Designed miniproteins, single chains, continued (5). Designs and how they scored, part 41

Each design is a single chain, and the fold is of that chain. pLDDT is the mean over its residues in the fold that is shown.

## One batch from the design tools (miniprotein)

Design m17500
Fold by ESMFold2-Fast:
Structure m17500 (fold): chain A 89 residues (1-89)
Amino acid sequence: AVEEVRELAERLAKTRDEEEALELLERFAELAERLAAQGPEALAALLPALETAAKSPVPAVRRAALAALGQAYAYLGDEARAAEAAAAY
């Protein structure tokens, strides 16, 4: 799971294709639910990649990343950061 997260994060950081970035973000959303069941440490490994995607020059990618980031913070019980991500939409 952690290595799978790292691989997805690395691909997301390197991709310049909007379709690929959105597909990877969809996989992150799926993985976040699974990782949340395993504990906060596993889910926390996802955060740096989502934060990078949230700064993308592509508006669709940024919005998807902010949505995924907000969901990840909510799963971690960090309501303040979840609200901050929602406001950044």
Scores: mean pLDDT 72

Design m17501
Fold by ESMFold2-Fast:
Structure m17501 (fold): chain A 70 residues (1-70)
Amino acid sequence: MDAIEKEMNELLKEAEDKLKKAKTISEMVEINREFTRELSRLIGKIKDGEQALKFAEKASKKWLEIQKSI
C-alpha cells in the first residue's frame, strides 16, 4: 500500500506540474486523459476491491482539488 500511495502522489504532482505549464484547453484535456489512464492502471494493481474503491475515491478527491487550484 505505501508504494502505491507514493506512486499516486508522484502521479498527482506530475499532472499538477503539467497543468500549470499547459497553455490551451486542448492540452489540459489531454493531461487529464493521461492522468486518468495512469490512475486506472495504478488502481488495477490493488487486489482487494474495497481497498481499490477507497484508493480511487481518495485519488479522485485530490485530483479535483488540484484542478480547482489551477
Scores: mean pLDDT 80

Design m17502
Fold by ESMFold2-Fast:
Structure m17502 (fold): chain A 56 residues (1-56)
Amino acid sequence: SAELTEIARAAATALAAGGRIDRETYHRLLQLADTDPEAAVAELERLAGRPASAFA
């Protein structure tokens, strides 16, 4: 799931850079991307309102 981890990291970084999530949420999502990338992608898609793959 290295590909999903990369997608999740890209999406989290984009949302943080856009001010859509705070620093605490960003760090939590980065940890989740390493331990459970599928859950991280699902959470990021929910927060973004669009597919996480759009950030890759």
Scores: mean pLDDT 79

Design m17504
Fold by ESMFold2-Fast:
Structure m17504 (fold): chain A 56 residues (1-56)
Amino acid sequence: ALEERARELAERARELLLEKGVDEETAQISAEYVRQRALESEEELERVERAIEKME
């Protein structure tokens, strides 16, 4: 459900940041921020998905 999708988006964001050379600590903090935002609403989850797609 929403929590699982938020977790998957956070993990994808963490992996993308690591690939771009962001350090593990910063990537982990950013991933947690992504998870929290995605959990706020379905609309916010969609915005987060689009942001991650642009990074890919």
Scores: mean pLDDT 79

Design m17505
Fold by ESMFold2-Fast:
Structure m17505 (fold): chain A 83 residues (1-83)
Amino acid sequence: MEEAIKEAQKALPENPEFAEYLAKAEVAIKNGDYETAIEYLEKAVALEPSYATAWAALGQAYLKLGDEEKAKEYYEKGLEAAK
């Protein structure tokens, strides 16, 4: 059953994939590597599109690269995900 599989995934290696992408993005941000941070954040939101914090982090990373239009787009996606 899907419910039992989801509970098992909380303890299995496949469950940390989203957390791994977020952790790698955070490390890249701390190093000022916003391009690498964007790559991992895009992978994270592909797995968990309702995670508003990852969308907000994408907006912040694009803003740091000078892409104000994409920064605005991803901030708006983060606000929608937070609803």
Scores: mean pLDDT 74

Design m17506
Fold by ESMFold2-Fast:
Structure m17506 (fold): chain A 68 residues (1-68)
Amino acid sequence: DIKELVNEYLKEQGLPELSEKEFEELLKLAEEAEKEYEPVFKNKAVVNDPRIILNHLLYLAELAKEKK
């Protein structure tokens, strides 16, 4: 179900849909960033909006990729 929310959000932004492999990789990268790096968006005022959660996951995934 989260995959459907992500794909609908991407369609609204004019971006291509994620495959299952890409979505799984995105989640793993986001979790790695949250574990290895101190979360840059730790202080969050809104926790009930799924779109904000999806954006946060995308940013965390980019952080994980930046690490070498």
Scores: mean pLDDT 59

Design m17507
Fold by ESMFold2-Fast:
Structure m17507 (fold): chain A 67 residues (1-67)
Amino acid sequence: SANDEEAVERLVEEAVKQLEAGDYDGAERLAQTALSIDPDNEKAKRVLQAVRAAKAGDLARARELLA
């Protein structure tokens, strides 16, 4: 539904903001919530991968995934 699409977009946007702020746990939770609503959302998947890269210390890979 349109409400689910808007919710997913907002969750992904907030996840990116949390990741940029260095709140990796917050970003991961928000991206996982987006994927629970839309498991096929490519942007949410990329944000989750970016969070995992950042947690592993690979900030270059995290930036690539967000570009």
Scores: mean pLDDT 86

Design m17508
Fold by ESMFold2-Fast:
Structure m17508 (fold): chain A 77 residues (1-77)
Amino acid sequence: EVDELAEEIQELAEEIGKVAPEAARLANEAILAALLGDLEKARELMKKAVELAEKAGQEELAKRLKEKMEKLIKLIE
């Protein structure tokens, strides 16, 4: 379900935001862009969020964020 997946991504963003608040902000913006049907913007924002999370040393959380965002985008298309 889109709602369940969006909630999971938001929870990951909160965890990432404890160390990298800008990555969390971009992840939440990516969710909104995807829900509005702007998949190009969602992908761009997701890339930036993942990069910032990786730079913050949160490689595993960044990987999970990417996987769940890609799944969300695929469900919305």
Scores: mean pLDDT 83

Design m17510
Fold by ESMFold2-Fast:
Structure m17510 (fold): chain A 79 residues (1-79)
Amino acid sequence: DLEAALAAVRARFEALLARARALGASEEALAALRRAGELALRAVEALGAGDEARAEALAAEALALLEPVRADIAAQLAA
């Protein structure tokens, strides 16, 4: 069920944003997490439409956004 899959992805990203805020993540990191969540939702929608190539591209963009955020959060926690 595409609707259920979209709801699940949204809930997971909302939970990630809440934890990131609680840990004192930067506004830049929070913006990147929100953007990654939007791309993940679009990827699920593309899969539902049968567009696997677009879904893969959107997922890759989301992962690329998460790599710098991971590094930034790690650096802030180490300070």
Scores: mean pLDDT 76

Design m17511
Fold by ESMFold2-Fast:
Structure m17511 (fold): chain A 59 residues (1-59)
Amino acid sequence: GKHEEEANLYAAGAVTYAGQGNREAAERYLKLAEEAVRSEEGRKAVENGRKAADELLAK
């Protein structure tokens, strides 16, 4: 897929792992998403994913 698709998929993966309480996997996927960003849409997806993951991991 395109790098934009990779960023979106990694961000979604981070949220999924955060929902499962897997902080390590969530953080790893957020890092991969940040590295895969090639567009403004990708940056927004990573930003939203990080916020969602942080909220899920907090409670």
Scores: mean pLDDT 78

Design m17512
Fold by ESMFold2-Fast:
Structure m17512 (fold): chain A 79 residues (1-79)
Amino acid sequence: LEEGKRLYEEGRYEEAIEAFERAIAEDPTDAEAWLNLGKVYLDLGRYDEAERALTRAHILDPDNAETLALAAELKKKAE
């Protein structure tokens, strides 16, 4: 998770995706990993993958305001 965040901050999006995917493989209930994966996909314009990741993040942590805001942004951009 920490590695993925660092790679994302550096703009290394593909490597950030791989790092977040590894974090999810170790703990598929890590809402933060799903949320961050969704952020990367949104930045890349990969809306289908972003929707799947943000939906999973919302199921795991329904009270997370950032997840809800990103899901709303995705809905507007995917139209």
Scores: mean pLDDT 80

Design m17513
Fold by ESMFold2-Fast:
Structure m17513 (fold): chain A 56 residues (1-56)
Amino acid sequence: HMEPLSEEERKIARYLVENGELDKPPSYEELAKKLGISKSTAKRYLDRLKERGVIK
């Protein structure tokens, strides 16, 4: 059973696709800086995307 991406997760996935970073996603610190969110939030989003198989 696959849970759909949230609004924020979709925005992040789109950002990664547009920057060619699906195969080598940025660190949660880089992502936090790029999106203006906390490091904890960025890590959570990256972990969720990895769990869903969207990124490596």
Scores: mean pLDDT 72

Design m17514
Fold by ESMFold2-Fast:
Structure m17514 (fold): chain A 81 residues (1-81)
Amino acid sequence: MKIDEAVLEAETLISFGRMYYALGLILASKGDIEGAIESLKKAIELFRKAAEIAKEAGDEELLAEAEENIKRAEEELKKLE
């Protein structure tokens, strides 16, 4: 039960991270580069927290999902620099 709670927390963090990632892309498309950078950094922070929880829970699939989301957000962030 505790392990399922940790997995749900990590999934929730990935969901919030995806929301900030989407916001970052929208802001970048509107020319708000500073807002886009802030939103993408928030997304990366949330995905990193999810990755740590997934790693501690031993959920390799969830860890891989979080790491892929980190990579995508970092690639988008690099395009804005």
Scores: mean pLDDT 86

Design m17515
Fold by ESMFold2-Fast:
Structure m17515 (fold): chain A 75 residues (1-75)
Amino acid sequence: SAAREEALKHLEKGNKLFEEGKYEEAIKHYQKALELGTGEIRAEALFNLGKVYEKQGKLEEALEYYQQAAELKRA
């Protein structure tokens, strides 16, 4: 679907920005992937949001995202 393709593009762009240390921009793309994606795409977006917040020292927010990602991966 168009939504799935858009979600994947946002996930990939977020990953590239994360590798470049552009954390605020990566968050915006991961949030779009989360909004448009389902299943595995949502789980990856949540996990990667956790990684970004961890890099920013926002450990409480990171933990919340990691927990949400783990819950989806169990389904």
Scores: mean pLDDT 87

Design m17516
Fold by ESMFold2-Fast:
Structure m17516 (fold): chain A 105 residues (1-105)
Amino acid sequence: SEIDKLIEEMEKVIEELRKALADNDVEGFLQVMEKAIELAEKALEIVKKYGTPEQVRDVELALDHLRTLYELAKQHPDDLELIRGLAESVIRYLQHIIDILKKLK
C-alpha cells in the first residue's frame, strides 16, 4: 500500500541518518534530514486524508520540530556532539510519525 511504502522509506531514512552519524558525515546527515522532512510532509498529507484531527496535529508538530532541528544542525555543522543530540530527537519524531501511519492501516 501507499502507507506501507512510506513507512519503509522513513525506516530506511532513519538507518541512513544513523550511518551518516557513525561516519561523522555532517553533509550526508543534512542531506538525509532534507529527505526525512520531505517524507514527513508526505505523511502529513496521508494523515490529513485518513487520520483524526489529533493525529494531524501530532504530525504537524513533529514536522515543525524536524524543520527546527534541521536549521539548528545547519547553523552548527562543526559541533558533532550537538548534531548527535539533535539526531536522537530527529529519530524519535520520525518514529512517532511512523507509529501514527501504522495506526491508519
Scores: mean pLDDT 89

Design m17517
Fold by ESMFold2-Fast:
Structure m17517 (fold): chain A 56 residues (1-56)
Amino acid sequence: GPLSKEVEEAKLAILRYKEFKKEFPDNEEALEKMKEALKKVAKGTPLEKEAEELIA
């Protein structure tokens, strides 16, 4: 259906960000880069709000 691929990509990006933050919590530069990537991937999907709340 519409957005099914984008939703899947956003879900994977959220999981990857959570894992990276847990493994490398002090790597602020990489975390900021991942936050920007997650915002881009989640934009326009049903997961946009979840992603925004996660990276706030």
Scores: mean pLDDT 80

Design m17518
Fold by ESMFold2-Fast:
Structure m17518 (fold): chain A 98 residues (1-98)
Amino acid sequence: MSPKELVEKASEKVDEAWRAVQAGDRERAIKAFEELIKTLEELAQKSPEVKDLAENIAKMARDLAEKLRRGEVSPLEAEIDLALITMGVELIKKILEK
């Protein structure tokens, strides 16, 4: 998969996570985050220009998924963290468009 295809897949997984969080579906949200993390880790390996950013966003997604598993995060806090993850994925997309 190309870096452009990987960032498009990451955006799709972010959208899936948003729908799951808004629905209160913790299991679906965690699955979407796990798939997002795998996509971002592959992107970091294939694109040196976005490696550090992709790794940092993957870490944020992993930390949020762990908090959701433990029931340690409110839906509002999850939405705030997810908004930051969304902005990071959009920034990767802008970098790869150059």
Scores: mean pLDDT 86

Design m17519
Fold by ESMFold2-Fast:
Structure m17519 (fold): chain A 97 residues (1-97)
Amino acid sequence: LEEELKEAEAAYKEAPDNPISWYRLGLAYEKAGQLEKAVEAFEKAIKLDPSFAEAYYRLGKVYEKLGQKEKAIDYFKKAIELDPNFKEAREMLEKLL
């Protein structure tokens, strides 16, 4: 976890305008249980690439863990809107409805 965070932090510092760098940082924070920081990182990834379906899906997963069901549903719907073949996002939406 700590090593993964260091690697992800190095990646975004090297390429701060790359949505993948912020997405990887979000994944590292999510895995570490730092859910608020994971939200911020995924939001930055989405700001850099508004079509990043996987980042919307991950943000939905984080909001589900935070107990914010309505926000989780909205983000899963957005992920499916961007990628209609996103099976994992559809399964999470069905689970929450």
Scores: mean pLDDT 83

Design m17520
Fold by ESMFold2-Fast:
Structure m17520 (fold): chain A 119 residues (1-119)
Amino acid sequence: LLTLAEQAFQQGDTDTATLWWIMVIQGLISNGDYERAVQLADDVIARTTDPKTQATFLNLRGRAYFLAGDYERAKADYEEAIALNPENARAWRNLGEVYEKLGDLEKAEEYRKKAEELE
């Protein structure tokens, strides 16, 4: 899986590489391996120049931070993901969840509504 994603990047097949890395990182998150999920997301973000693809991996890294309890880093990643791709409804919803955990229920509701508007 990792080897195939690296080969796809090397061959310029960004879409295939993106799909493989998304599956790997989501699998690590599902297994509770948040540290490795963050490390792989960091590597992919560093290799990616397309803003929408960067937004996708920022959202995944933010999710790993959120589930690990690092709400401030999750917030920063979701805010950057939204800046790069404002149409990403999932990033808006995830940012709302962060504000809920930080106790800002008014901001949580604002961002939840924004996510609904984009769906």
Scores: mean pLDDT 81

Design m17521
Fold by ESMFold2-Fast:
Structure m17521 (fold): chain A 80 residues (1-80)
Amino acid sequence: SASELLEKAKEYLKKAEELIEQAEEAVKAGDVEKALKLLAEAYGYLTLAVLYFRKAGVPQEEIDKIEEELLERINKILEE
């Protein structure tokens, strides 16, 4: 159902957010390699979240807003 797809999208989104937070901690600790690995994993979960939001019938403009917010956080980490 659309409800089950939406819940799965939210689970993947939460995992992406948690990994981004861990990457922020890793870069502050000077562990750039760990930060990059965590960001790669976060990007994977974000991709899955986008896929499930799309399958659930969430409008593309709403999906784009969510993606933009997380990509801005990722880009900020990469600039440090």
Scores: mean pLDDT 87

Design m17522
Fold by ESMFold2-Fast:
Structure m17522 (fold): chain A 57 residues (1-57)
Amino acid sequence: MEEAQKHLDEAKKALEEGNYREALRHAGRSVLLGTPEQREEAAKIAKEAIDKIEAEK
C-alpha cells in the first residue's frame, strides 16, 4: 500500500536523522498497513530504533 510505503520512507529518514522515536512511530504504522515485504523492512527499522533509544539517554 502507498500509505505503508510512505510511512516506511519516513521511518528510514527519521532513523537517518537520529529521530528514533519518530522512526519507531512511522515503522509501526508501516507494519500495520504494509505488505509482508514492507512489514519485514519496517520491523527491522523498528528494532534498530528501539535498540538506539535503549542505548542512549
Scores: mean pLDDT 79

Design m17523
Fold by ESMFold2-Fast:
Structure m17523 (fold): chain A 83 residues (1-83)
Amino acid sequence: KARELIEQGKALIDQGLALMSDGTTPYSTVLALLQQGVALVQQGIDLALAETGAVTPLVREAQAYLEAVRAALAAAAANAAAA
């Protein structure tokens, strides 16, 4: 259940990032996919923590993934603003 939410979220984020790099998809579509993906990963993390009360490897990996995605998006936004 928690793992399934995390994997679904990752798939949506990966799709959104691929569409963003392609540049042909409307930003509204890309943002919707990224936001839905992040929400699903976070929901999966919250569910896993509620079920176990512990930071499992699944939770740690999912948190690291979200941090990497957020860092990449922030860097891309900063570079776009500086250009």
Scores: mean pLDDT 75

Design m17524
Fold by ESMFold2-Fast:
Structure m17524 (fold): chain A 56 residues (1-56)
Amino acid sequence: SDEEQIKKLVEQVLNGDITPMEAMKRAQKLGLDTDALLEEIRKAMSSGGEDPFTGS
């Protein structure tokens, strides 16, 4: 499912295997919801620091 692919991309970002930007590019190529991926990355990163995309 699309949700499973998004979760896998989030885990790769958290492991440092890919950057958030790379995850977004892969999601676009796969036809996934990039807004949903962005929100999942933000949620995961906010538990350990600042928003990785806005820097606020």
Scores: mean pLDDT 74

Design m17525
Fold by ESMFold2-Fast:
Structure m17525 (fold): chain A 64 residues (1-64)
Amino acid sequence: VDELIAQLDDPDPEVRARAALQLGEIGDPRAVPALTRVANDPSAAPEVRSAARAGLQGIRARAA
C-alpha cells in the first residue's frame, strides 16, 4: 500500500492512474487521503483524476 501511495506522485501519469486503480482494488482506507487529494487536483490529467475517483469508490465498496 505504501509503495502504491508513493506511485500516486510518480511523474508518469500512467503509473499514477494504475496505482490509483490498484489502491481501490486493495481497499485499504489508508489510501483515502492520498486518493482524495489526487481526485480533487485540477492540475492532474483527467484520466488520473478519474482513476483516483474510481479507486475511492473501490475502497468505499469494500469497506461497506
Scores: mean pLDDT 77

Design m17526
Fold by ESMFold2-Fast:
Structure m17526 (fold): chain A 58 residues (1-58)
Amino acid sequence: AAAAQARVDAILRESMAEAKKLMGEMTDKGESFTDIGLKVQELAEATRARIAAERAAL
C-alpha cells in the first residue's frame, strides 16, 4: 500500500491548483469576491470528502 500522507498531499495540491484556476476564470468574468469564496469553499469540502474516502480505503 502507498503512503496515505503522500496521496493526501497530492490531492490537496491538485485542489489548490483547481481553486486558483477557478478564481482566475471568475475574476475574468467580473464575479464578486463573495461568489468566488463560496465556490472555493465547495471545492474544499469536496476535497475533504475525497481524502476521507482515500483513508477509508486503506
Scores: mean pLDDT 77

Design m17527
Fold by ESMFold2-Fast:
Structure m17527 (fold): chain A 73 residues (1-73)
Amino acid sequence: AEEAFRRGGELGAEGRYEEALRLFEEAIRRDPEFVEAWVGLAALLERLGRLEEANEYRKKAAEITGKPLPAAP
């Protein structure tokens, strides 16, 4: 998940937004709790002018971060 997110960030920095979106989607598929991937995907969608989709992904990121982390046993 982290590697797909990292490669997606690199492609996004190069202006290869469609490929970056696919990698962020892969990161989310592998780890749905990977908040940075949801935020990264939303940021790319916002840059592409796809604001409604960006808002949906930001809502998902907020939902995940709003949950309490597992306490130590």
Scores: mean pLDDT 73

Design m17528
Fold by ESMFold2-Fast:
Structure m17528 (fold): chain A 61 residues (1-61)
Amino acid sequence: GSLEEAERLYEEALEAERAGDYRTAARLYFQALSLYSDVLGADHPKVKELAARFDRVMAKL
């Protein structure tokens, strides 16, 4: 389902970020953020955490 897909994308984003691949991490975090936001809503803690991670990674580009 959408949440399972979002979790998979989030895990892949974490691996890319740990590897220093910030471009790939940013893309994957954004995809995960979009899916989580659609299901959980923008105010959900998971969505806010992902938005913060995305912003942090984008700052490195």
Scores: mean pLDDT 85

Design m17529
Fold by ESMFold2-Fast:
Structure m17529 (fold): chain A 61 residues (1-61)
Amino acid sequence: MEEEARKKAEEILKKNGIKDPREFELVYLKLTNDREGLKALLEAHYTPEQAEAALAEIENN
């Protein structure tokens, strides 16, 4: 996994209010492995609003 992709994902998550380093690690792992799983993971660990906003931002950027 590339640092550039990781940093971009972390910044997008921060902008949407997701600031926990542990959660960033889980999202980053799913982002590179399975994007479908990323949505499920975000919904399980974050609020639905944050999950939807973060996923939309990641997919559009």
Scores: mean pLDDT 62

Design m17530
Fold by ESMFold2-Fast:
Structure m17530 (fold): chain A 91 residues (1-91)
Amino acid sequence: SEAQKKLIEALKEFFTALDNGDLDAARASGEKLVEAVKEEDDITFLNSALLAVATAYASEKSAGRDDLARVAQETGKRVAEIIDEKLKKEA
């Protein structure tokens, strides 16, 4: 679906920004990633995205890139909150 394509593209942009060490680009792509997550309803894809962001957080933290780790942590928190809200609507 278009939502899945947008989510994959947003994830790639986010990881590219983190890899480049660009804090401003990481914040901007993180916002884009959160918006893409809002448009996707496939919980399996959303959980994969959350796991990928959590992995990025762990990687940045172990590398001592605490500012990028914080962006990944805050982005992951927002993604998790959206997933929780989507799950509540199915109950």
Scores: mean pLDDT 87

Design m17531
Fold by ESMFold2-Fast:
Structure m17531 (fold): chain A 65 residues (1-65)
Amino acid sequence: ELTELEQKILTALDQAGELTASQLAEALNVSQSAVSKALKRLEEKGLVEAVKDGKTTKYRLTEKG
């Protein structure tokens, strides 16, 4: 069961390919804390993966997202 915020994150990542937690917070008008918690839940579900790009961490959809 996905929350509304988790669904919005999946949609944003589908549109953009990959985004940081900060970019998701700005785009969805929610706190970075809320986005980080939702991203952690999505990673635990295998729907999103974290990709390190230098010193930044970006998130993208997996095959299931």
Scores: mean pLDDT 82

Design m17532
Fold by ESMFold2-Fast:
Structure m17532 (fold): chain A 56 residues (1-56)
Amino acid sequence: MTAEDYLNKGHELARQGKLEDAFEAYKKALELDPNNKKARKNYLILAPKGELVKQP
């Protein structure tokens, strides 16, 4: 998969309400293309729902 493929996967997962999975897909897109503004924006928006979902 390319960064664009992961960005599209994240968008579809977010539309399904799978916010943690969407976050991981955007994270993968950023690993492949760190300058992808759409992936970075969505990664930051979803960070509390993905990585921090286990808040005490």
Scores: mean pLDDT 73

Design m17533
Fold by ESMFold2-Fast:
Parts: structure tokens; sequence; C-alpha cells
Structure m17533 (fold): chain A 61 residues (1-61)
């Protein structure tokens, strides 16, 4: 639903932000962000769960 879509979008944005902070290129950060958003949406994650996923995805880089 809309809440899950919003949580997924924010997770992708957060993962991209964290990736950039870690020194990844804008292209790499965007790719990670899109992948994170798609995964969060597929799993139907809450905002809190999506935030945890975003941090985990950024940490994997």
Amino acid sequence: GPASEEAARRAGERAAELARERGLSDEQAKTLGVGTAQMALLLGLSEEEAERLARAMADST
C-alpha cells in the first residue's frame, strides 16, 4: 500500500545517501538505492524495517 511504497522510497534514498558518505560514486549509490527500494517494496517492509535494510545494504558495500 502507499505506506509501504513510501517506506521503500525512503529506504532507497537512505541507502544511496549512506553509500555516498562511504565514498561510492553517484552511479553506484543510485544503483544501490534502487535495489534497496525494490527489495523493501517486495518484502512489504515497515518504515523501521526499511531503515534497517538501508543501513545493511550500505554496510555491504
Scores: mean pLDDT 82

Design m17534
Fold by ESMFold2-Fast:
Formats: structure tokens, sequence, C-alpha cells
Structure m17534 (fold): chain A 73 residues (1-73)
């Protein structure tokens, strides 16, 4: 069904987002603030098709807040 396919696509997207968040953390630890911001923006792009999901909307909001804080460094 379309719903089962969308759920599988969402699970794959969430896995990719966790990988992007981990990459952002590595960039931050290395002092590469711009690289950290880029990885977080990539995570948001992966999540955008699923932003109607409240859990996904929260992840996007957290990523956007992290970017805002990093941009103020």
Amino acid sequence: SAAAKRQQELEEAKKKVLEKIAEAAKHFEAGDIEGAIEELRKAIEVLKPFEDDPEVAKLIEEAEKAIELLEKL
C-alpha cells in the first residue's frame, strides 16, 4: 500500500538524518562550523517531504535551532 511505502521511506529518511546529525557533530568537534551547518541543512532537506508528521516537524525545528545557534558563533 502507499501508506506502507511512505512509512518505509520515512524510516529510511530518519536513518539518513541521524547520519547527517552525526556528521554535523564531527564537523563541530573539528571546529568546522560551516560544515556542521551544511550537514544540518542537508538533514532538513531529507525531512521536508515528511514535515506533516509531528515527529518530523520537531526534528526539523531542532535542526533549524541548531543552525541558528551555530550561525551566532
Scores: mean pLDDT 84

Design m17535
Fold by ESMFold2-Fast:
Structure m17535 (fold): chain A 70 residues (1-70)
Amino acid sequence: SSEEVEQAQSLLNEAQEAFDAGDLDKASRLAQQAFVIADKIGSEDLKKQAIDLDVQIGVQALKVAVDKVT
């Protein structure tokens, strides 16, 4: 549905903004919400965008975590 496509796109945009701001927890939550909607509607393009963003968030979170380990 167009409403669910718009919701998934909005969540991806918000996830990207959160990622750019360094809010990795918020970015990951929003990307995962976008993925759930994309999967429900069968949009492979939106699923791929959500996966690609979540991977980038995960890599950045790991780098931040490694910098803080003894």
Scores: mean pLDDT 87

Design m17536
Fold by ESMFold2-Fast:
Structure m17536 (fold): chain A 70 residues (1-70)
Amino acid sequence: SLEEKLEKVREIAEKIKEAIKAGDWEKARELADELHKLVEEALKELGDSEEGKRFMKEVEELQEEIGEII
């Protein structure tokens, strides 16, 4: 479901933030790759639907938050 995909994205984003704050850039990169793969797979399923647009907005917001920490 969309909710399950969003929960997983938020979980990975939080782990990325924690890795960055800890100075573990290798782990942060690995988690970022996992997030990228999850996003690609979710978009293949959701397409250009309202759910897909909502999912992308949430992902963009989380990426902005991560960028502000760097």
Scores: mean pLDDT 80

Design m17537
Fold by ESMFold2-Fast:
Structure m17537 (fold): chain A 85 residues (1-85)
Amino acid sequence: SPIREEYEAQLKKLEEIFKDDKEKLETGKRSLVFYAARKVLREAGLKDEPITPENVVRAGRILGDEEFGRELAEELKKYQEKLKS
């Protein structure tokens, strides 16, 4: 998936740039996860849906990359526990 490839490349870049700044690294990772989740929803035709673990898994499945959808969903759960259902 092009979105997964972009996500993984940006994640590596963040880890290299902020390897000595844990707070900036965690902030960057959170922003990247929400960015990727929004992009996955948009590409799947779900752009008007809220960014939730369930919607991101569904979007990943629609795009033929359910594993990536599940990966993003697990990351989202770390940042927004309130949206588990």
Scores: mean pLDDT 81

